# Designed miniproteins, single chains, continued (2): the designs that were tried, part 99

Each design is a single chain, and the fold is of that chain. pLDDT is the mean over its residues in the fold that is shown.

## One batch from the design tools (miniprotein)

Design m7448
Fold by ESMFold2-Fast:
Structure m7448 (fold): chain A 83 residues (1-83)
Amino acid sequence: MKEKQELAIREVAVRLEIVGLRLDMEIHGIKSPEIEKLLDEADELVRKAGKYIDEGNLEEAQKYLDRASELVDEARKLLEKEI
């Protein structure tokens, strides 16, 4: 139960990071197809992770969240170069 709750909290945290990066792009007037692609892919992975959490497949949920976090970090690094 606790592991499922921790993954659910992580899912929300990653979703908030994606939203935050998209807002930063809007604030700075940044339009980057590369960053947008990374954020779109991360959003899809987070959605799949949520499904695995609901199914009780916590191992797969963790893998998808790890990959989503990796893409968010790459998007952040690219965005920092534009600002």
Scores: mean pLDDT 86

Design m7449
Fold by ESMFold2-Fast:
Structure m7449 (fold): chain A 71 residues (1-71)
Amino acid sequence: SMAERETMKRLLGELARTVQDALDAKDWAAIQAAVERTRRQLEARLSPELFAQAAGAIDTLVRGVEAELAR
């Protein structure tokens, strides 16, 4: 539904912002907590099909964080 897509966009946007702020602060624990919390909220609020799309976006963000942590 449109409401589910809006929820997905909002939560993914909030996650991206939290990850950026935590990277600037070098707070790796905050990044992990934000990813886990966002994944749980999306899984609870979205259909399985939309959650699969959201999981792909989270994977993209996590790959960026992993690349940063490997420096």
Scores: mean pLDDT 82

Design m7450
Fold by ESMFold2-Fast:
Structure m7450 (fold): chain A 88 residues (1-88)
Amino acid sequence: MAEKNRKVAEILAGLLKKLHSGELSVEEAAREATEALAKVFNIELSEKQRDELIKLLEEAFRAHLAKDDAATIAHWRKVYQIVLEKVA
């Protein structure tokens, strides 16, 4: 679990850097993050779960760009909750 959490943090840091540079849009970063989380935790997402994760990640990335650290953390915690429920 700790190794997977580190890997997720590295992937998310890379996506945030690309978001800040303008290489990725919020929508593109959210889709990339959703696919990366599914791959790292080896989980199969239903269409509904994929859409829910993309929406939460879009909210997290928009909060990050708005410099709302509290909202960013809250949205990331919801994403992790959904992912960890699938791994448990």
Scores: mean pLDDT 77

Design m7451
Fold by ESMFold2-Fast:
Structure m7451 (fold): chain A 62 residues (1-62)
Amino acid sequence: MEKRKRAVELSERTAITLAKAGHSLDEIVSAARTIAEHVAPGDKEAVKEAVEAARKAWEKTK
């Protein structure tokens, strides 16, 4: 499995959980960046895509 795709999937799942728990968008974005840097270190596009997926998941949960 590609590291970038894994980072995006984990960030999206985490964003849904945090959004349901009432966490802010800034907290969710911070978590997504941390996950992407851990799963796909040095991959700028992985961070960007993970943050974008997290934002979309947050919007769908509202």
Scores: mean pLDDT 81

Design m7452
Fold by ESMFold2-Fast:
Structure m7452 (fold): chain A 103 residues (1-103)
Amino acid sequence: STLASTVITLAGLAIKHAREARKALENGDVETAKKHIELAIRYLEEAARILSTVPELKEDAEKVRQLAEEGRKSLEEGNYREAIDKVLEGAKIALTAAEKLLS
């Protein structure tokens, strides 16, 4: 499924950027971490949008969207580790939802 492949790619990019953000924080590079968290959130928001076009995945899509919103709020409040954790949780849900389309 093209839709499943796209969601898997977006979730993978969100995970990649969340990992780079964590590494940047470990090195004290807050500005680099913020940029990677912002990118991860945007990829997660796009994954949620695509999942929302599938009626049977509406609940999974909403959960991913809510986690992206929580991640954005944490980022805005300077809670960078919380923002990363929310993104990773959302990406995991997006991957699991995409797998349902491959069954």
Scores: mean pLDDT 91

Design m7453
Fold by ESMFold2-Fast:
Structure m7453 (fold): chain A 56 residues (1-56)
Amino acid sequence: GAAEQLQKAASDLGFPIDAGYADSILKAADFNIEDAAKLLSELTGVPVNDILRALN
């Protein structure tokens, strides 16, 4: 699901997150994966384009 995709992207970029954190980010983004990537970018300082690319 979307939470597992977000966790994999974060892990691939060197900042692994747990399922609870991923779910919290998705809930805050209204389960929109692009908005979740933007929020994760703001929280981690990782460029949003790098997160979006890792989600591919």
Scores: mean pLDDT 83

Design m7454
Fold by ESMFold2-Fast:
Structure m7454 (fold): chain A 75 residues (1-75)
Amino acid sequence: SMEEIKKLVEEFKKLLDELVKLGKKLKEGKATPKDIEEMNKIMQKIQKIAQIASKNPELFKEFVKLAQEADARLA
C-alpha cells in the first residue's frame, strides 16, 4: 500500500539521520565503542530496508537519492 511505502521511506530517513549524527561524532573523534556498535546496527537495518525496496525500482531510486543526500551531509 502507499501508506506502507510512506512508512518505509520515513523509517529509512530516520535511520539515515541517526547514521549522520553518529558519523559526525566518529569524524570528530568523539565516538565511543557503543556509538560504533550502534552505527553497525543501523547500517544492517538500512541494508535490510534497501533489499526490500530493491523489489520496487521507483522506491529503490528514491532510497539511493536519500542515501546520497545523507552522504553529502557527512562531507
Scores: mean pLDDT 83

Design m7455
Fold by ESMFold2-Fast:
Structure m7455 (fold): chain A 69 residues (1-69)
Amino acid sequence: SIRDYKLQAARRLSQELDKLYDEGKITQEQRDQLLRDLAARLGTVRTREEIDAVEEEFRKRMEELKKEG
C-alpha cells in the first residue's frame, strides 16, 4: 500500500539521519527539523513516484549537509 511505502521510506531516511547524528555530521536540531520536514512532505504525496522523489530530495539535502561539515 502507499501508506506502507511511505512508512518504509520514512524509516530508511530516519535511520540515515540517526547515523549522521551519531557520526557528528549534523546537530540534533538539524536531525529533528529534517524529520519534521520529511513527515510534512510525505503527507502531501500520493504515488510511489512522488514518494521516491521526496526520498531523493532528502538524500540530496543530507549530502549537502555532509559537505558543509
Scores: mean pLDDT 85

Design m7456
Fold by ESMFold2-Fast:
Structure m7456 (fold): chain A 70 residues (1-70)
Amino acid sequence: SLEELREGGLAALDEIVGLMKSEGVPQSQIDDLRERALRGLETVRSREELTALLRDVSNEAQDLIDQTKA
């Protein structure tokens, strides 16, 4: 269901946010990514769209972590 997709997306986003916090990413950057991801989740209509959104969010989160560690 759409509710299950959104619940899964929110859980995955919380895990990504937790990882970014543990890696020392600045809170302002985490907040920006989270806000954009939440807006993206509002438009998700299928598992394929959710997978694509989470992949893009994860890639951006990893880039921010790498920049923070440099």
Scores: mean pLDDT 87

Design m7457
Fold by ESMFold2-Fast:
Structure m7457 (fold): chain A 85 residues (1-85)
Amino acid sequence: DKAVLDELLVGVPQALLDRGRALFAQGRYDEAIAVLDEGLAYLDRLEAFLRRVRAWSPEAAATIARYRAQFEALRAEAEAARAAA
């Protein structure tokens, strides 16, 4: 089901990233880091799931890599901001 794949690959990670960004904007850096760590763990589980069901594709790999980079970048910013506070 394409709608389910779109939710797993984009819907869920985007919602987690948006929540992390909102917490970061509020100065809630520990909570932002926790949500971003959830996002990174989710992407690892999603990759394992897609490989297991033989649904792994270059497009899925590229989407997961882009979200992973965004989670990692925001997490690094949150850690730096927390250290400066």
Scores: mean pLDDT 89

Design m7458
Fold by ESMFold2-Fast:
Structure m7458 (fold): chain A 67 residues (1-67)
Amino acid sequence: MIVFEPGEARRLVEEFGLTPEQGAELVQYAKEKGLTVEDIVEAIERLKAEGKPITLENIKAELDRLK
């Protein structure tokens, strides 16, 4: 059982300019898939490397590729 601290969503806000609500949504989405905050960070870094916009939809699509 992984309990995501509020500070993990805050890290996404501070590192990537997401809102607190967007950070919390991504944390819950990753948790539903059995993924971690580190997987969210990896997804965002992949989007940056590919030159794609850092949006909730694009991040969720990258998380969907992590099985």
Scores: mean pLDDT 74

Design m7459
Fold by ESMFold2-Fast:
Structure m7459 (fold): chain A 69 residues (1-69)
Amino acid sequence: SDAELRARALEKLTAYFESQGLDAAAARAFAEHVVARVEPRLAELEPHLDDDGRSFALAAEEVATGRPP
C-alpha cells in the first residue's frame, strides 16, 4: 500500500541520513522533506526498498530531480 511504501521509504532515508552524521530529529525532518518531494511518484521507489540506504537515497534523488533511474 502507499502508506506502507511511504513508511518504509521514510525509515530507510532516516537511517541513511543518521549514518551520514545527522542527529535523529534532523535525519527524520530531512527524510520527510525528501519523501514530500517524491510523493507523486513514490511507487517508483518500490523496486529499491531492498537496496542499501545509499542506493535508495540516490534513487529518491533521481525521482525528485526528474532524471531517469
Scores: mean pLDDT 80

Design m7460
Fold by ESMFold2-Fast:
Structure m7460 (fold): chain A 100 residues (1-100)
Amino acid sequence: SPLEEIRKLLEEFKKRFEAGELTVDEMYEIAKRIFELAYKAAKTPEQKKKIVELYNKVLEEIDKMYEARQAGDREAFRKAAENILKIMEEIIKLVEEVQK
C-alpha cells in the first residue's frame, strides 16, 4: 500500500532525525520518495497539483536546513525539520482521502 509505505518512511525520518543520524541529503531522498508515492496515488489533476505544491514547500525547508547547517544555526535547522514533518503529514492526509 502506498499509504503504508509513506507512513513507514515518515516514521524512519522521525526516528533517524531525533537520533541525529539523518543527513539533509537523506531527508531529501525520503521526502522525494514520499512525494513519488503520493503523486502516483493521486486520482485527479487537483490532487496532483496540491501534492506538487506541498512538495515544493518541503524543498524550500530542505534548502533552509542546508543553509542553517552551514551557518551552525541549530534552532533554524530544527524548525525547518519540524516544518518538513508537518508538510509530510499533510501529504499523508491527502493520500488517506484519495484511498477512501
Scores: mean pLDDT 84

Design m7461
Fold by ESMFold2-Fast:
Structure m7461 (fold): chain A 102 residues (1-102)
Amino acid sequence: SHRERALEELERALRHLGMAGSVANPEAKRYIDKAIEYARRALRALREGDLETALREAQKALEYAQKALELAKKAKNDVATAHLTAAIRALQRAIEALREAL
């Protein structure tokens, strides 16, 4: 189902955000921590059946992850960049699945 796909992609995004956060420079980490916060809120809303809130929170997580990616690239942190790129891709897939579930 679209809901199950959204769940799997949000969990995948959280794993990659966590990995990025463990190796990121402090400036990028601030945005990674915000992305994790919003992705967790999206996951909670999804589990509670609130798809509109899950979509809004996932969109916020994507915005912060994209800001973190630009800072990781500027710092030439290739490991953080790779994990943030994977997290962004997972968040985009979660957002697509949430829109299809609405």
Scores: mean pLDDT 93

Design m7462
Fold by ESMFold2-Fast:
Structure m7462 (fold): chain A 89 residues (1-89)
Amino acid sequence: GPVTGTSEPPVFTPDSARLVLTGSVGDLGEVRIEIDTSTGRITVTVYGADGSLLAVVKEPDWSPEQRQQWLADRELLVEPLVEEALSKL
């Protein structure tokens, strides 16, 4: 099922900033999305309703253009990784 909720993003800078989004996934539990803008890494972690680890998907470093796009539309950059993590369930 789709992710239905997110936390408010923190204030971010190009170095050492981190955005964490947490949402519920129907009856499956929670999805946690962590973006380290200093390295460009995105990590999507899916937990079951019992707190068990179900899936982890990581993305490598991204370009300066991708960082600018993340500032403009961060959901567009993370949605494919969330879909990939959910497809592993």
Scores: mean pLDDT 60

Design m7463
Fold by ESMFold2-Fast:
Structure m7463 (fold): chain A 86 residues (1-86)
Amino acid sequence: MKEFEEKLKKKLEELEKLLEEARKEGVTDEEIVKELKKYAEEHRKLIEEVEANESPEAIEEAIERLIKMLKEALEKAKKKTEEKKK
């Protein structure tokens, strides 16, 4: 259980780093970044709920999806910023 919690904590930390990197680049789509930040925060509560239900696989998969979606959204925001500078 503690090992599971630590693993998920590290994945959430990775999400926070991605958000901070986007801010450093001055992402214009701040609305998207804000929405993803709220989604990541909600995932913390879902971890507690899933711990009660003993569904570690489902949570790990959900966290992995969130990281992938966040990364893709941030890349799109960065590309839009570059296009505006054309």
Scores: mean pLDDT 63

Design m7464
Fold by ESMFold2-Fast:
Structure m7464 (fold): chain A 100 residues (1-100)
Amino acid sequence: MSELDKLLEEMEKLVEALKNAKTEKELFEVENQFLDVVNELGSWIEENGTEEQVKKFAEVYHEYIIKATEAIEAKDYEKLKEVHVELAEELKKIAEEIKE
């Protein structure tokens, strides 16, 4: 399994864990692990991607920060989960384009 495949599998597992989180404590603990994987994937994209792909990653991450902040301020943890799912799907798309 490549480094990328391991990161994508870990991200998918953490998204599932986020969906299944029943308490704010569980949600934020899983979110911290998810962001660690996202940071590792970001480093991989910077090393292996084109300038356009790196820019796309930055744009997707910026949009995520805005949406996640809004969800936290609203205490809408279901929306926060959806925002993480959307980030994971967009990052997987970028990574798959680099892999090809």
Scores: mean pLDDT 84

Design m7465
Fold by ESMFold2-Fast:
Structure m7465 (fold): chain A 87 residues (1-87)
Amino acid sequence: DIRQQVIDRLQKEFGLSEEEAEEIYRLVSEHRSNLEKEETLSGEEQKEARAARLEATRRMLRMELERFRRDGVAPEVLARMEEEIEE
């Protein structure tokens, strides 16, 4: 189960709770789905997909930054998290 593997990884590597990891996975999956859709969509649908992608990315970043600010996580770790989101 790819979903469970990603959630487990987020919990182990970044010290996230199961709920936090599930929310991040949801946002990442939504972002990826929206990126894939943009290549096949008409102008109106493409605009909606981009808006959803931007909102999902911003919400995800806010969750990560808030969590990691509390934990005093180094900027290097935050950068690695952003790279995982792009994969």
Scores: mean pLDDT 67

Design m7466
Fold by ESMFold2-Fast:
Structure m7466 (fold): chain A 80 residues (1-80)
Amino acid sequence: STSGRSMLASEIRSVGDQAARLLAVDPDEAVDAVRSLPTRDIGQRTADEARALVARDGDRGVRQAQEAIRRGTDETIDTL
């Protein structure tokens, strides 16, 4: 991409995608990865939501947390 915003969006998308995959293997590491998103407020809220969902309802909670991470990632990109 010829835009710095496009490069940042790709990096953020990569982090979000990795965090969503990590939820199935290591939920704690995945939540910590989400907190590293460049928009602190979005990262923290997304991490808290994902942790609560995983703690609540096993496999269903993991799937809902993956969706929450995808939404937080998209929201972060939209702020660039």
Scores: mean pLDDT 76

Design m7467
Fold by ESMFold2-Fast:
Structure m7467 (fold): chain A 66 residues (1-66)
Amino acid sequence: TIPLLQRQKKSVDQVIDMVQRSLDEQQRLADAGDERSKRRRDRLQRLIDSLNSTRDHLDSQIQKLE
């Protein structure tokens, strides 16, 4: 159902926003030369990539139903 898919997409968007802020913080520390922050940045980037794929799939499902 469209309302369920829209709620799922909103939840994914909220998680992306949260992870993006964490990634931005780790990126600043990585730019300063913190090796641990470089690894955290890379992990957070992979998580965001996965979440964007999920969001795109949900968007596609919504468009098919509309």
Scores: mean pLDDT 83

Design m7468
Fold by ESMFold2-Fast:
Structure m7468 (fold): chain A 100 residues (1-100)
Amino acid sequence: MSQQVRRDMIQDGNNSVQMIQQGRMSPGQAVQSFQNFSTGTVYLIRDQNMSRSQSDSLTSFFQSISNQIIDHMQSQGQSDTAQRIQQIQDTTVQTMRQIT
């Protein structure tokens, strides 16, 4: 079950990036979606009692998703939105590293 939950999280992250890149989300919707994804990822690490290796792998994936969204927002001239996502990423990564 923990492996399936991890796979679902990876699929959700990739889907969010695709929707954002296709212009199917407003900047506000993208921030909210990313905040939800961030919170879900932290809870997944905590609730599934992930090993350091598993947590590090998921953290790297989360950073990859975050950077793709930031790069897209910057390319669209939405620097304020990109900065907000960067701040959420920084706080979330710090939290992930502290709970493992």
Scores: mean pLDDT 81

Design m7469
Fold by ESMFold2-Fast:
Structure m7469 (fold): chain A 81 residues (1-81)
Amino acid sequence: PLTPEEVERARKLADELIKEAESENPDLQKIRDLMAEIVKTGNTNIAVAAALQVIGIALEKNRPDLIEAVREGIKEGLKAL
């Protein structure tokens, strides 16, 4: 089980990820890095929810590169577990 502090950290990372994805010019490296850090927290529910929100934003903006950035971030995060 994650500590309350670890859950709070995961939520803050997810909020930053979503904010970056919603920006006019999303930084793809930052999206990858934030997604990887969220995965590394081990909070699967927050990681899945954050990934799905970015995918939704990517589809709305017609930005498949955001989906690729999330995919690479998940892959990198899982390698660290």
Scores: mean pLDDT 85

Design m7470
Fold by ESMFold2-Fast:
Structure m7470 (fold): chain A 94 residues (1-94)
Amino acid sequence: SLQRELGLAAVRVEVELPKRIEEARRIYEEEGDKEKALKILEEVRKEAEELRRFAEEVLETSTNPVAKKLAERIIRKTEELLREIEELKKEIEA
């Protein structure tokens, strides 16, 4: 169960959420739809924070060193995504 959950979290953080940030940028830059782009970024922000909390819990409670290393990687990637979201939001809101 935990191995599967960590694997799914890694896919979300490394593939799915980055693609949605890219979609938000495209909507803003090509369609001019600030409201739609900001809505997507808010949804991605919430999902990234959820994944970060999950990974932090794994890091605190797991005795498995492989699970801890994957959790640390997920935390780092969610922090990178949250910075990218904040920068893009500032660009859109300017």
Scores: mean pLDDT 89

Design m7471
Fold by ESMFold2-Fast:
Structure m7471 (fold): chain A 80 residues (1-80)
Amino acid sequence: MSLDEIVQQEVERLEAVAAELSARYPERAELIQKALDIYKEGLERLARGQPFDTSGISEEERQTLNLMWTRLLLKEYEEE
Protein backbone atom coordinates (compact mmCIF):
# COMPACT_ATOMS: atom_id res chain seq x y z
CA MET A 1 0.00 0.00 0.00
CA SER A 2 2.22 2.86 1.23
CA LEU A 3 5.68 2.71 -0.40
CA ASP A 4 7.22 4.84 2.37
CA GLU A 5 5.89 2.42 5.02
CA ILE A 6 7.31 -0.60 3.18
CA VAL A 7 10.70 1.13 2.78
CA GLN A 8 10.78 2.04 6.50
CA GLN A 9 9.98 -1.56 7.53
CA GLU A 10 12.67 -2.97 5.21
CA VAL A 11 15.27 -0.53 6.59
CA GLU A 12 14.44 -1.66 10.14
CA ARG A 13 14.70 -5.32 9.11
CA LEU A 14 18.06 -4.72 7.39
CA GLU A 15 19.39 -2.99 10.53
CA ALA A 16 18.30 -5.95 12.70
CA VAL A 17 19.90 -8.43 10.26
CA ALA A 18 23.12 -6.38 10.16
CA ALA A 19 23.26 -6.41 13.98
CA GLU A 20 22.88 -10.23 14.09
CA LEU A 21 25.47 -10.74 11.33
CA SER A 22 27.94 -8.38 13.06
CA ALA A 23 27.49 -10.31 16.33
CA ARG A 24 28.12 -13.65 14.54
CA TYR A 25 30.94 -12.39 12.27
CA PRO A 26 32.56 -9.42 14.08
CA GLU A 27 35.65 -9.61 11.81
CA ARG A 28 33.32 -8.69 8.90
CA ALA A 29 31.44 -5.84 10.63
CA GLU A 30 32.83 -3.25 8.17
CA LEU A 31 31.62 -5.26 5.15
CA ILE A 32 28.20 -5.72 6.79
CA GLN A 33 27.90 -1.96 7.44
CA LYS A 34 28.94 -1.19 3.85
CA ALA A 35 26.22 -3.53 2.55
CA LEU A 36 23.62 -2.02 4.90
CA ASP A 37 24.39 1.51 3.65
CA ILE A 38 24.20 0.42 -0.01
CA TYR A 39 20.90 -1.46 0.52
CA LYS A 40 19.41 1.58 2.30
CA GLU A 41 20.37 3.77 -0.68
CA GLY A 42 18.84 1.18 -3.01
CA LEU A 43 15.56 1.25 -1.10
CA GLU A 44 15.48 5.08 -1.22
CA ARG A 45 15.97 4.89 -5.00
CA LEU A 46 13.12 2.36 -5.29
CA ALA A 47 10.88 4.72 -3.30
CA ARG A 48 11.56 7.34 -6.00
CA GLY A 49 10.66 4.90 -8.80
CA GLN A 50 14.27 4.16 -9.73
CA PRO A 51 15.81 0.67 -10.13
CA PHE A 52 17.32 -1.01 -7.06
CA ASP A 53 21.11 -0.58 -7.39
CA THR A 54 23.63 -2.57 -5.30
CA SER A 55 26.54 -2.31 -7.78
CA GLY A 56 28.74 -0.88 -4.99
CA ILE A 57 29.03 -4.42 -3.57
CA SER A 58 31.59 -6.67 -5.32
CA GLU A 59 30.80 -10.25 -6.39
CA GLU A 60 33.05 -11.64 -3.63
CA GLU A 61 31.45 -9.38 -0.99
CA ARG A 62 27.97 -10.37 -2.21
CA GLN A 63 28.78 -14.10 -2.01
CA THR A 64 30.24 -13.71 1.50
CA LEU A 65 27.18 -11.78 2.73
CA ASN A 66 24.80 -14.29 1.10
CA LEU A 67 26.56 -17.25 2.74
CA MET A 68 26.51 -15.59 6.20
CA TRP A 69 22.82 -14.68 5.79
CA THR A 70 21.86 -18.17 4.56
CA ARG A 71 23.70 -19.85 7.46
CA LEU A 72 21.81 -17.70 10.00
CA LEU A 73 18.44 -18.45 8.38
CA LEU A 74 19.13 -22.20 8.10
CA LYS A 75 20.30 -22.46 11.72
CA GLU A 76 17.17 -20.73 13.07
CA TYR A 77 14.94 -22.89 10.87
CA GLU A 78 16.60 -26.17 11.97
CA GLU A 79 16.49 -25.26 15.70
CA GLU A 80 12.69 -24.87 15.56
Scores: mean pLDDT 71

Design m7472
Fold by ESMFold2-Fast:
Structure m7472 (fold): chain A 73 residues (1-73)
Amino acid sequence: MEEILKRAEEDAEIAKKKFGEFPLADKLVQYILDGGRRIAEALERSVEEAKRLLAEEQRRVGEMMEEIKKLLE
């Protein structure tokens, strides 16, 4: 649990440093932090639920990354 939250914080810091100048950077950081928290909470209930949330959050982050890439070009 703590490792998942710590990794989400680290990923959020990387995203902020890499894309901090971009208008979607704050939203990406929030998605990463919220996703990590949701997955950590789900792991207390069910590994299967955590897997579903992980897949959903990966899609959301992927969509945000694509939007940021479009802003780079």
Scores: mean pLDDT 69

Design m7473
Fold by ESMFold2-Fast:
Structure m7473 (fold): chain A 113 residues (1-113)
Amino acid sequence: AEKAEEYAEKAVKEANKAAKYGIESGKKGGNATLATGAAIAAIGAGAGALMAARQAKKGKAEQAEKNAKDAEISAESAAKIAKDSGDEELAKKAEEEAKKAAEKAKEAGEAGK
């Protein structure tokens, strides 16, 4: 339970970093729409991780796993959108942080078992 909450907090932190790098990449590449899409997907990943931790705390391991999987998918979407957003270095940083958010979301779900 405590580890699930810790991993969810880390997923939110990494998702926020992914959103920040995605937005900055889009500004440099001139594609604000892709930058906004990456930010929304990253926020979704953070929300999913928090929901996974909540379900794990309630002993609902199956629901926690589903929420963690949804968070992982949202983080992967953020990584893909960030990669296409323009600035190669910032896009790569956004992709890396989004992948870290996905990993922490998965760990939050697993820690609820």
Scores: mean pLDDT 67

Design m7474
Fold by ESMFold2-Fast:
Structure m7474 (fold): chain A 58 residues (1-58)
Amino acid sequence: SIEDYAKQYLLSTQPAVREAALAKIAELDPALAAQLRAAKNDSERNQIVVDHLRSLRF
């Protein structure tokens, strides 16, 4: 799911794994991927993901 790819993107220490996760996010939600690419640091990336997940209803 997009949540799993977002977690892989934030938590992975390997650039190749992060790029693969971001590519999958871009396929599922191009707007989210664009926001993550524009982020300058890990704190901004984390906040973008948290805001996105909060928009999802369970």
Scores: mean pLDDT 77

Design m7475
Fold by ESMFold2-Fast:
Structure m7475 (fold): chain A 96 residues (1-96)
Amino acid sequence: RREEVLRLLEEAERKLEEAIEYLKKGTNEDIAEAAGKLREGGGAVLRAAELAPELRETALEIGRKMVEALESDTEKAIELAEEILDLVREARRRVA
């Protein structure tokens, strides 16, 4: 259970790092890849929160920021993705 939660949060962190990298490249194709990576990272956080209910509030906050990022311009999407990444890193520290 704890190992699975940590693996899911590690997956989320990696996907968010990839999303930020794609957003910074700024082509339409890269932005589409970033949106996919953001959704995958958010999904991993939701799966972690299902296993660890103490992460529910963090998962809801991440979900809100992810939806906002997907609807935002590239500059705002990068800011929000970095905020989401910080929340994932904090969640990992709490679980570890």
Scores: mean pLDDT 85

Design m7476
Fold by ESMFold2-Fast:
Structure m7476 (fold): chain A 69 residues (1-69)
Amino acid sequence: GPSSVLRIANDEAEALELAEEMGFPVMVSGAKRSPDEPASPLRLARDAAELREIARELGFPVQLVGLSR
């Protein structure tokens, strides 16, 4: 069965907390709930610094996908 967990973060503090809980690396995309665009490209964050940079580039809210080992 699937080992990945999808979560939505509304701000930077939530994104960091969720990533710490899930463990790095995590996949990040913009949480766009609009049928006009299919999806933002997924970005890989290997640590908290990369996660912060990606989240600021995309804007909140963001989707986080935890990756199992």
Scores: mean pLDDT 72

Design m7477
Fold by ESMFold2-Fast:
Structure m7477 (fold): chain A 72 residues (1-72)
Amino acid sequence: SIGEEIIKELKAAKEAIENDTSLPADLKSKLTSILTEATKKIEEAVKKGNEEEALKIYRETVGELEALYKAS
């Protein structure tokens, strides 16, 4: 499902961020916190069969991540 693909993508992104030694510790903490919370919410939406909610959370999460990178 699209929701399962999104979960896989977010987990991969979190792993990449955790392994990036060039990122400031504060930024890394904020990014991984956002990804962890988003992944949890999307997993719950997918578990309930709500693919539309999963996609909405994903779009909101991408916006939050982009805002943090632009502010950094």
Scores: mean pLDDT 83

Design m7478
Fold by ESMFold2-Fast:
Structure m7478 (fold): chain A 80 residues (1-80)
Amino acid sequence: MTDEEIDALVEELLKNLPKVKSLEDFEQFVGDLLRKYGLTGEEALEAIKAALDRLLSQPLTPEQKKIVEELRKRVEEALS
């Protein structure tokens, strides 16, 4: 993915974070977003890891930050 495409993922995640109530909701939303961009397998995991890293640099609520950090940890473990 290009940097512009990763930035587009970050914008979509930021828009929808206020609607996310749990890690499971966030995982479902992220999965739907990756499918929308036609991403699967390792490419999807690498793209979402980059997007989550950028998202964590944004001003998030403590609840949002916890959900994002937990998903990032799971993605990092899946790539290892």
Scores: mean pLDDT 81

Design m7479
Fold by ESMFold2-Fast:
Structure m7479 (fold): chain A 85 residues (1-85)
Amino acid sequence: SAAMEALIELIEETAERTKSLELGVLEGLALIAAGVGRLTGDERFALEQLIRIGRRAVELAREYGDEEGARRLEEAVRALERELA
């Protein structure tokens, strides 16, 4: 999904900007969740996991003072929530 890919790219960008190891770990987990969804066809599982990961990424971006990164991540999470509904 383009929305899943966009969230993963935003987590990567935010991790690079903040130098947060925790955000780097979340990028890895997001790639795993998306990969599982593609290989098994369980896209609902992938969406649910990416929403959880994305919400944590928003919190971490704010903790590191990246308010613009947090805003962009929150919008990407909202796009995934719309796909899940």
Scores: mean pLDDT 89

Design m7480
Fold by ESMFold2-Fast:
Structure m7480 (fold): chain A 57 residues (1-57)
Amino acid sequence: PLLPEKDIKGKKVGDEITFHMFPGGFGPLVTGKIKSISKTPHTTYYGATVYEVDVDL
């Protein structure tokens, strides 16, 4: 999933994270363990900075 910078700031691989299931912070909240975090940020069409994160659910 693509997660906002504020939600991953201070997080690292192995940490638990709670996020909205769908891109842009839409959908149900799920909790999982971070597998990887992209070092390259993306800018969404609505101007938010997000990172690609792999999560074990």
Scores: mean pLDDT 73

Design m7481
Fold by ESMFold2-Fast:
Structure m7481 (fold): chain A 103 residues (1-103)
Amino acid sequence: SLLEEDFRRLAREARELARELGDEKALELIRKLERGEELSEEEQKERNKLITEYLLAGLDALFAKRKGEKLTPEEAEELERNLKRGRLGVLLIALEILSQQLR
């Protein structure tokens, strides 16, 4: 199935980003999704909060990058980190959608 191939590809990409970020919470969420584990109501709230925070951080970083301001090495690293968080948030949404379609 093309959907199963897309799910596996996006899951690998999400795990790699989470590892680069050192984000054990995101890694565990991805692994639970890959295993088809049901989340508790509290885990669902934590997932939704994480995704929201990551998407907002990514958007802020994307707009800052477009301004083309001169950054220190530390500012450049934080910008890159937040761009990766934004991308991870998008991947987590895509994985949830694909997971529902595969059921």
Scores: mean pLDDT 85

Design m7482
Fold by ESMFold2-Fast:
Structure m7482 (fold): chain A 100 residues (1-100)
Amino acid sequence: SSEIEELIQKAIGLLHSVAVYLEDIDPEAAAELKRILEQLKEAAEKKDVEGFIRLVEEAIGLIEEIAKKLEVSDPVGAQALKDVAEELKEIRKELEELAK
């Protein structure tokens, strides 16, 4: 499905942008997101939509944890990460509906 492929590409793009942003702020979290990104790319290549959805859920959890840690020191960055997590939640929901 072209719609599934577009959502997959959007999720990968959002996560790549977050990983780059975190390289200067939290290099360990950036490395963990890059690991998830490689697994997401593999799931996409294998057309494993269920595996892709689970990896997006893992990434959302990590992003929300980092956003919470940043709330006091960088409230603008924390809000930007929360906004990305909400976009990823919508992508996950749309992928779940299309995968039925």
Scores: mean pLDDT 88

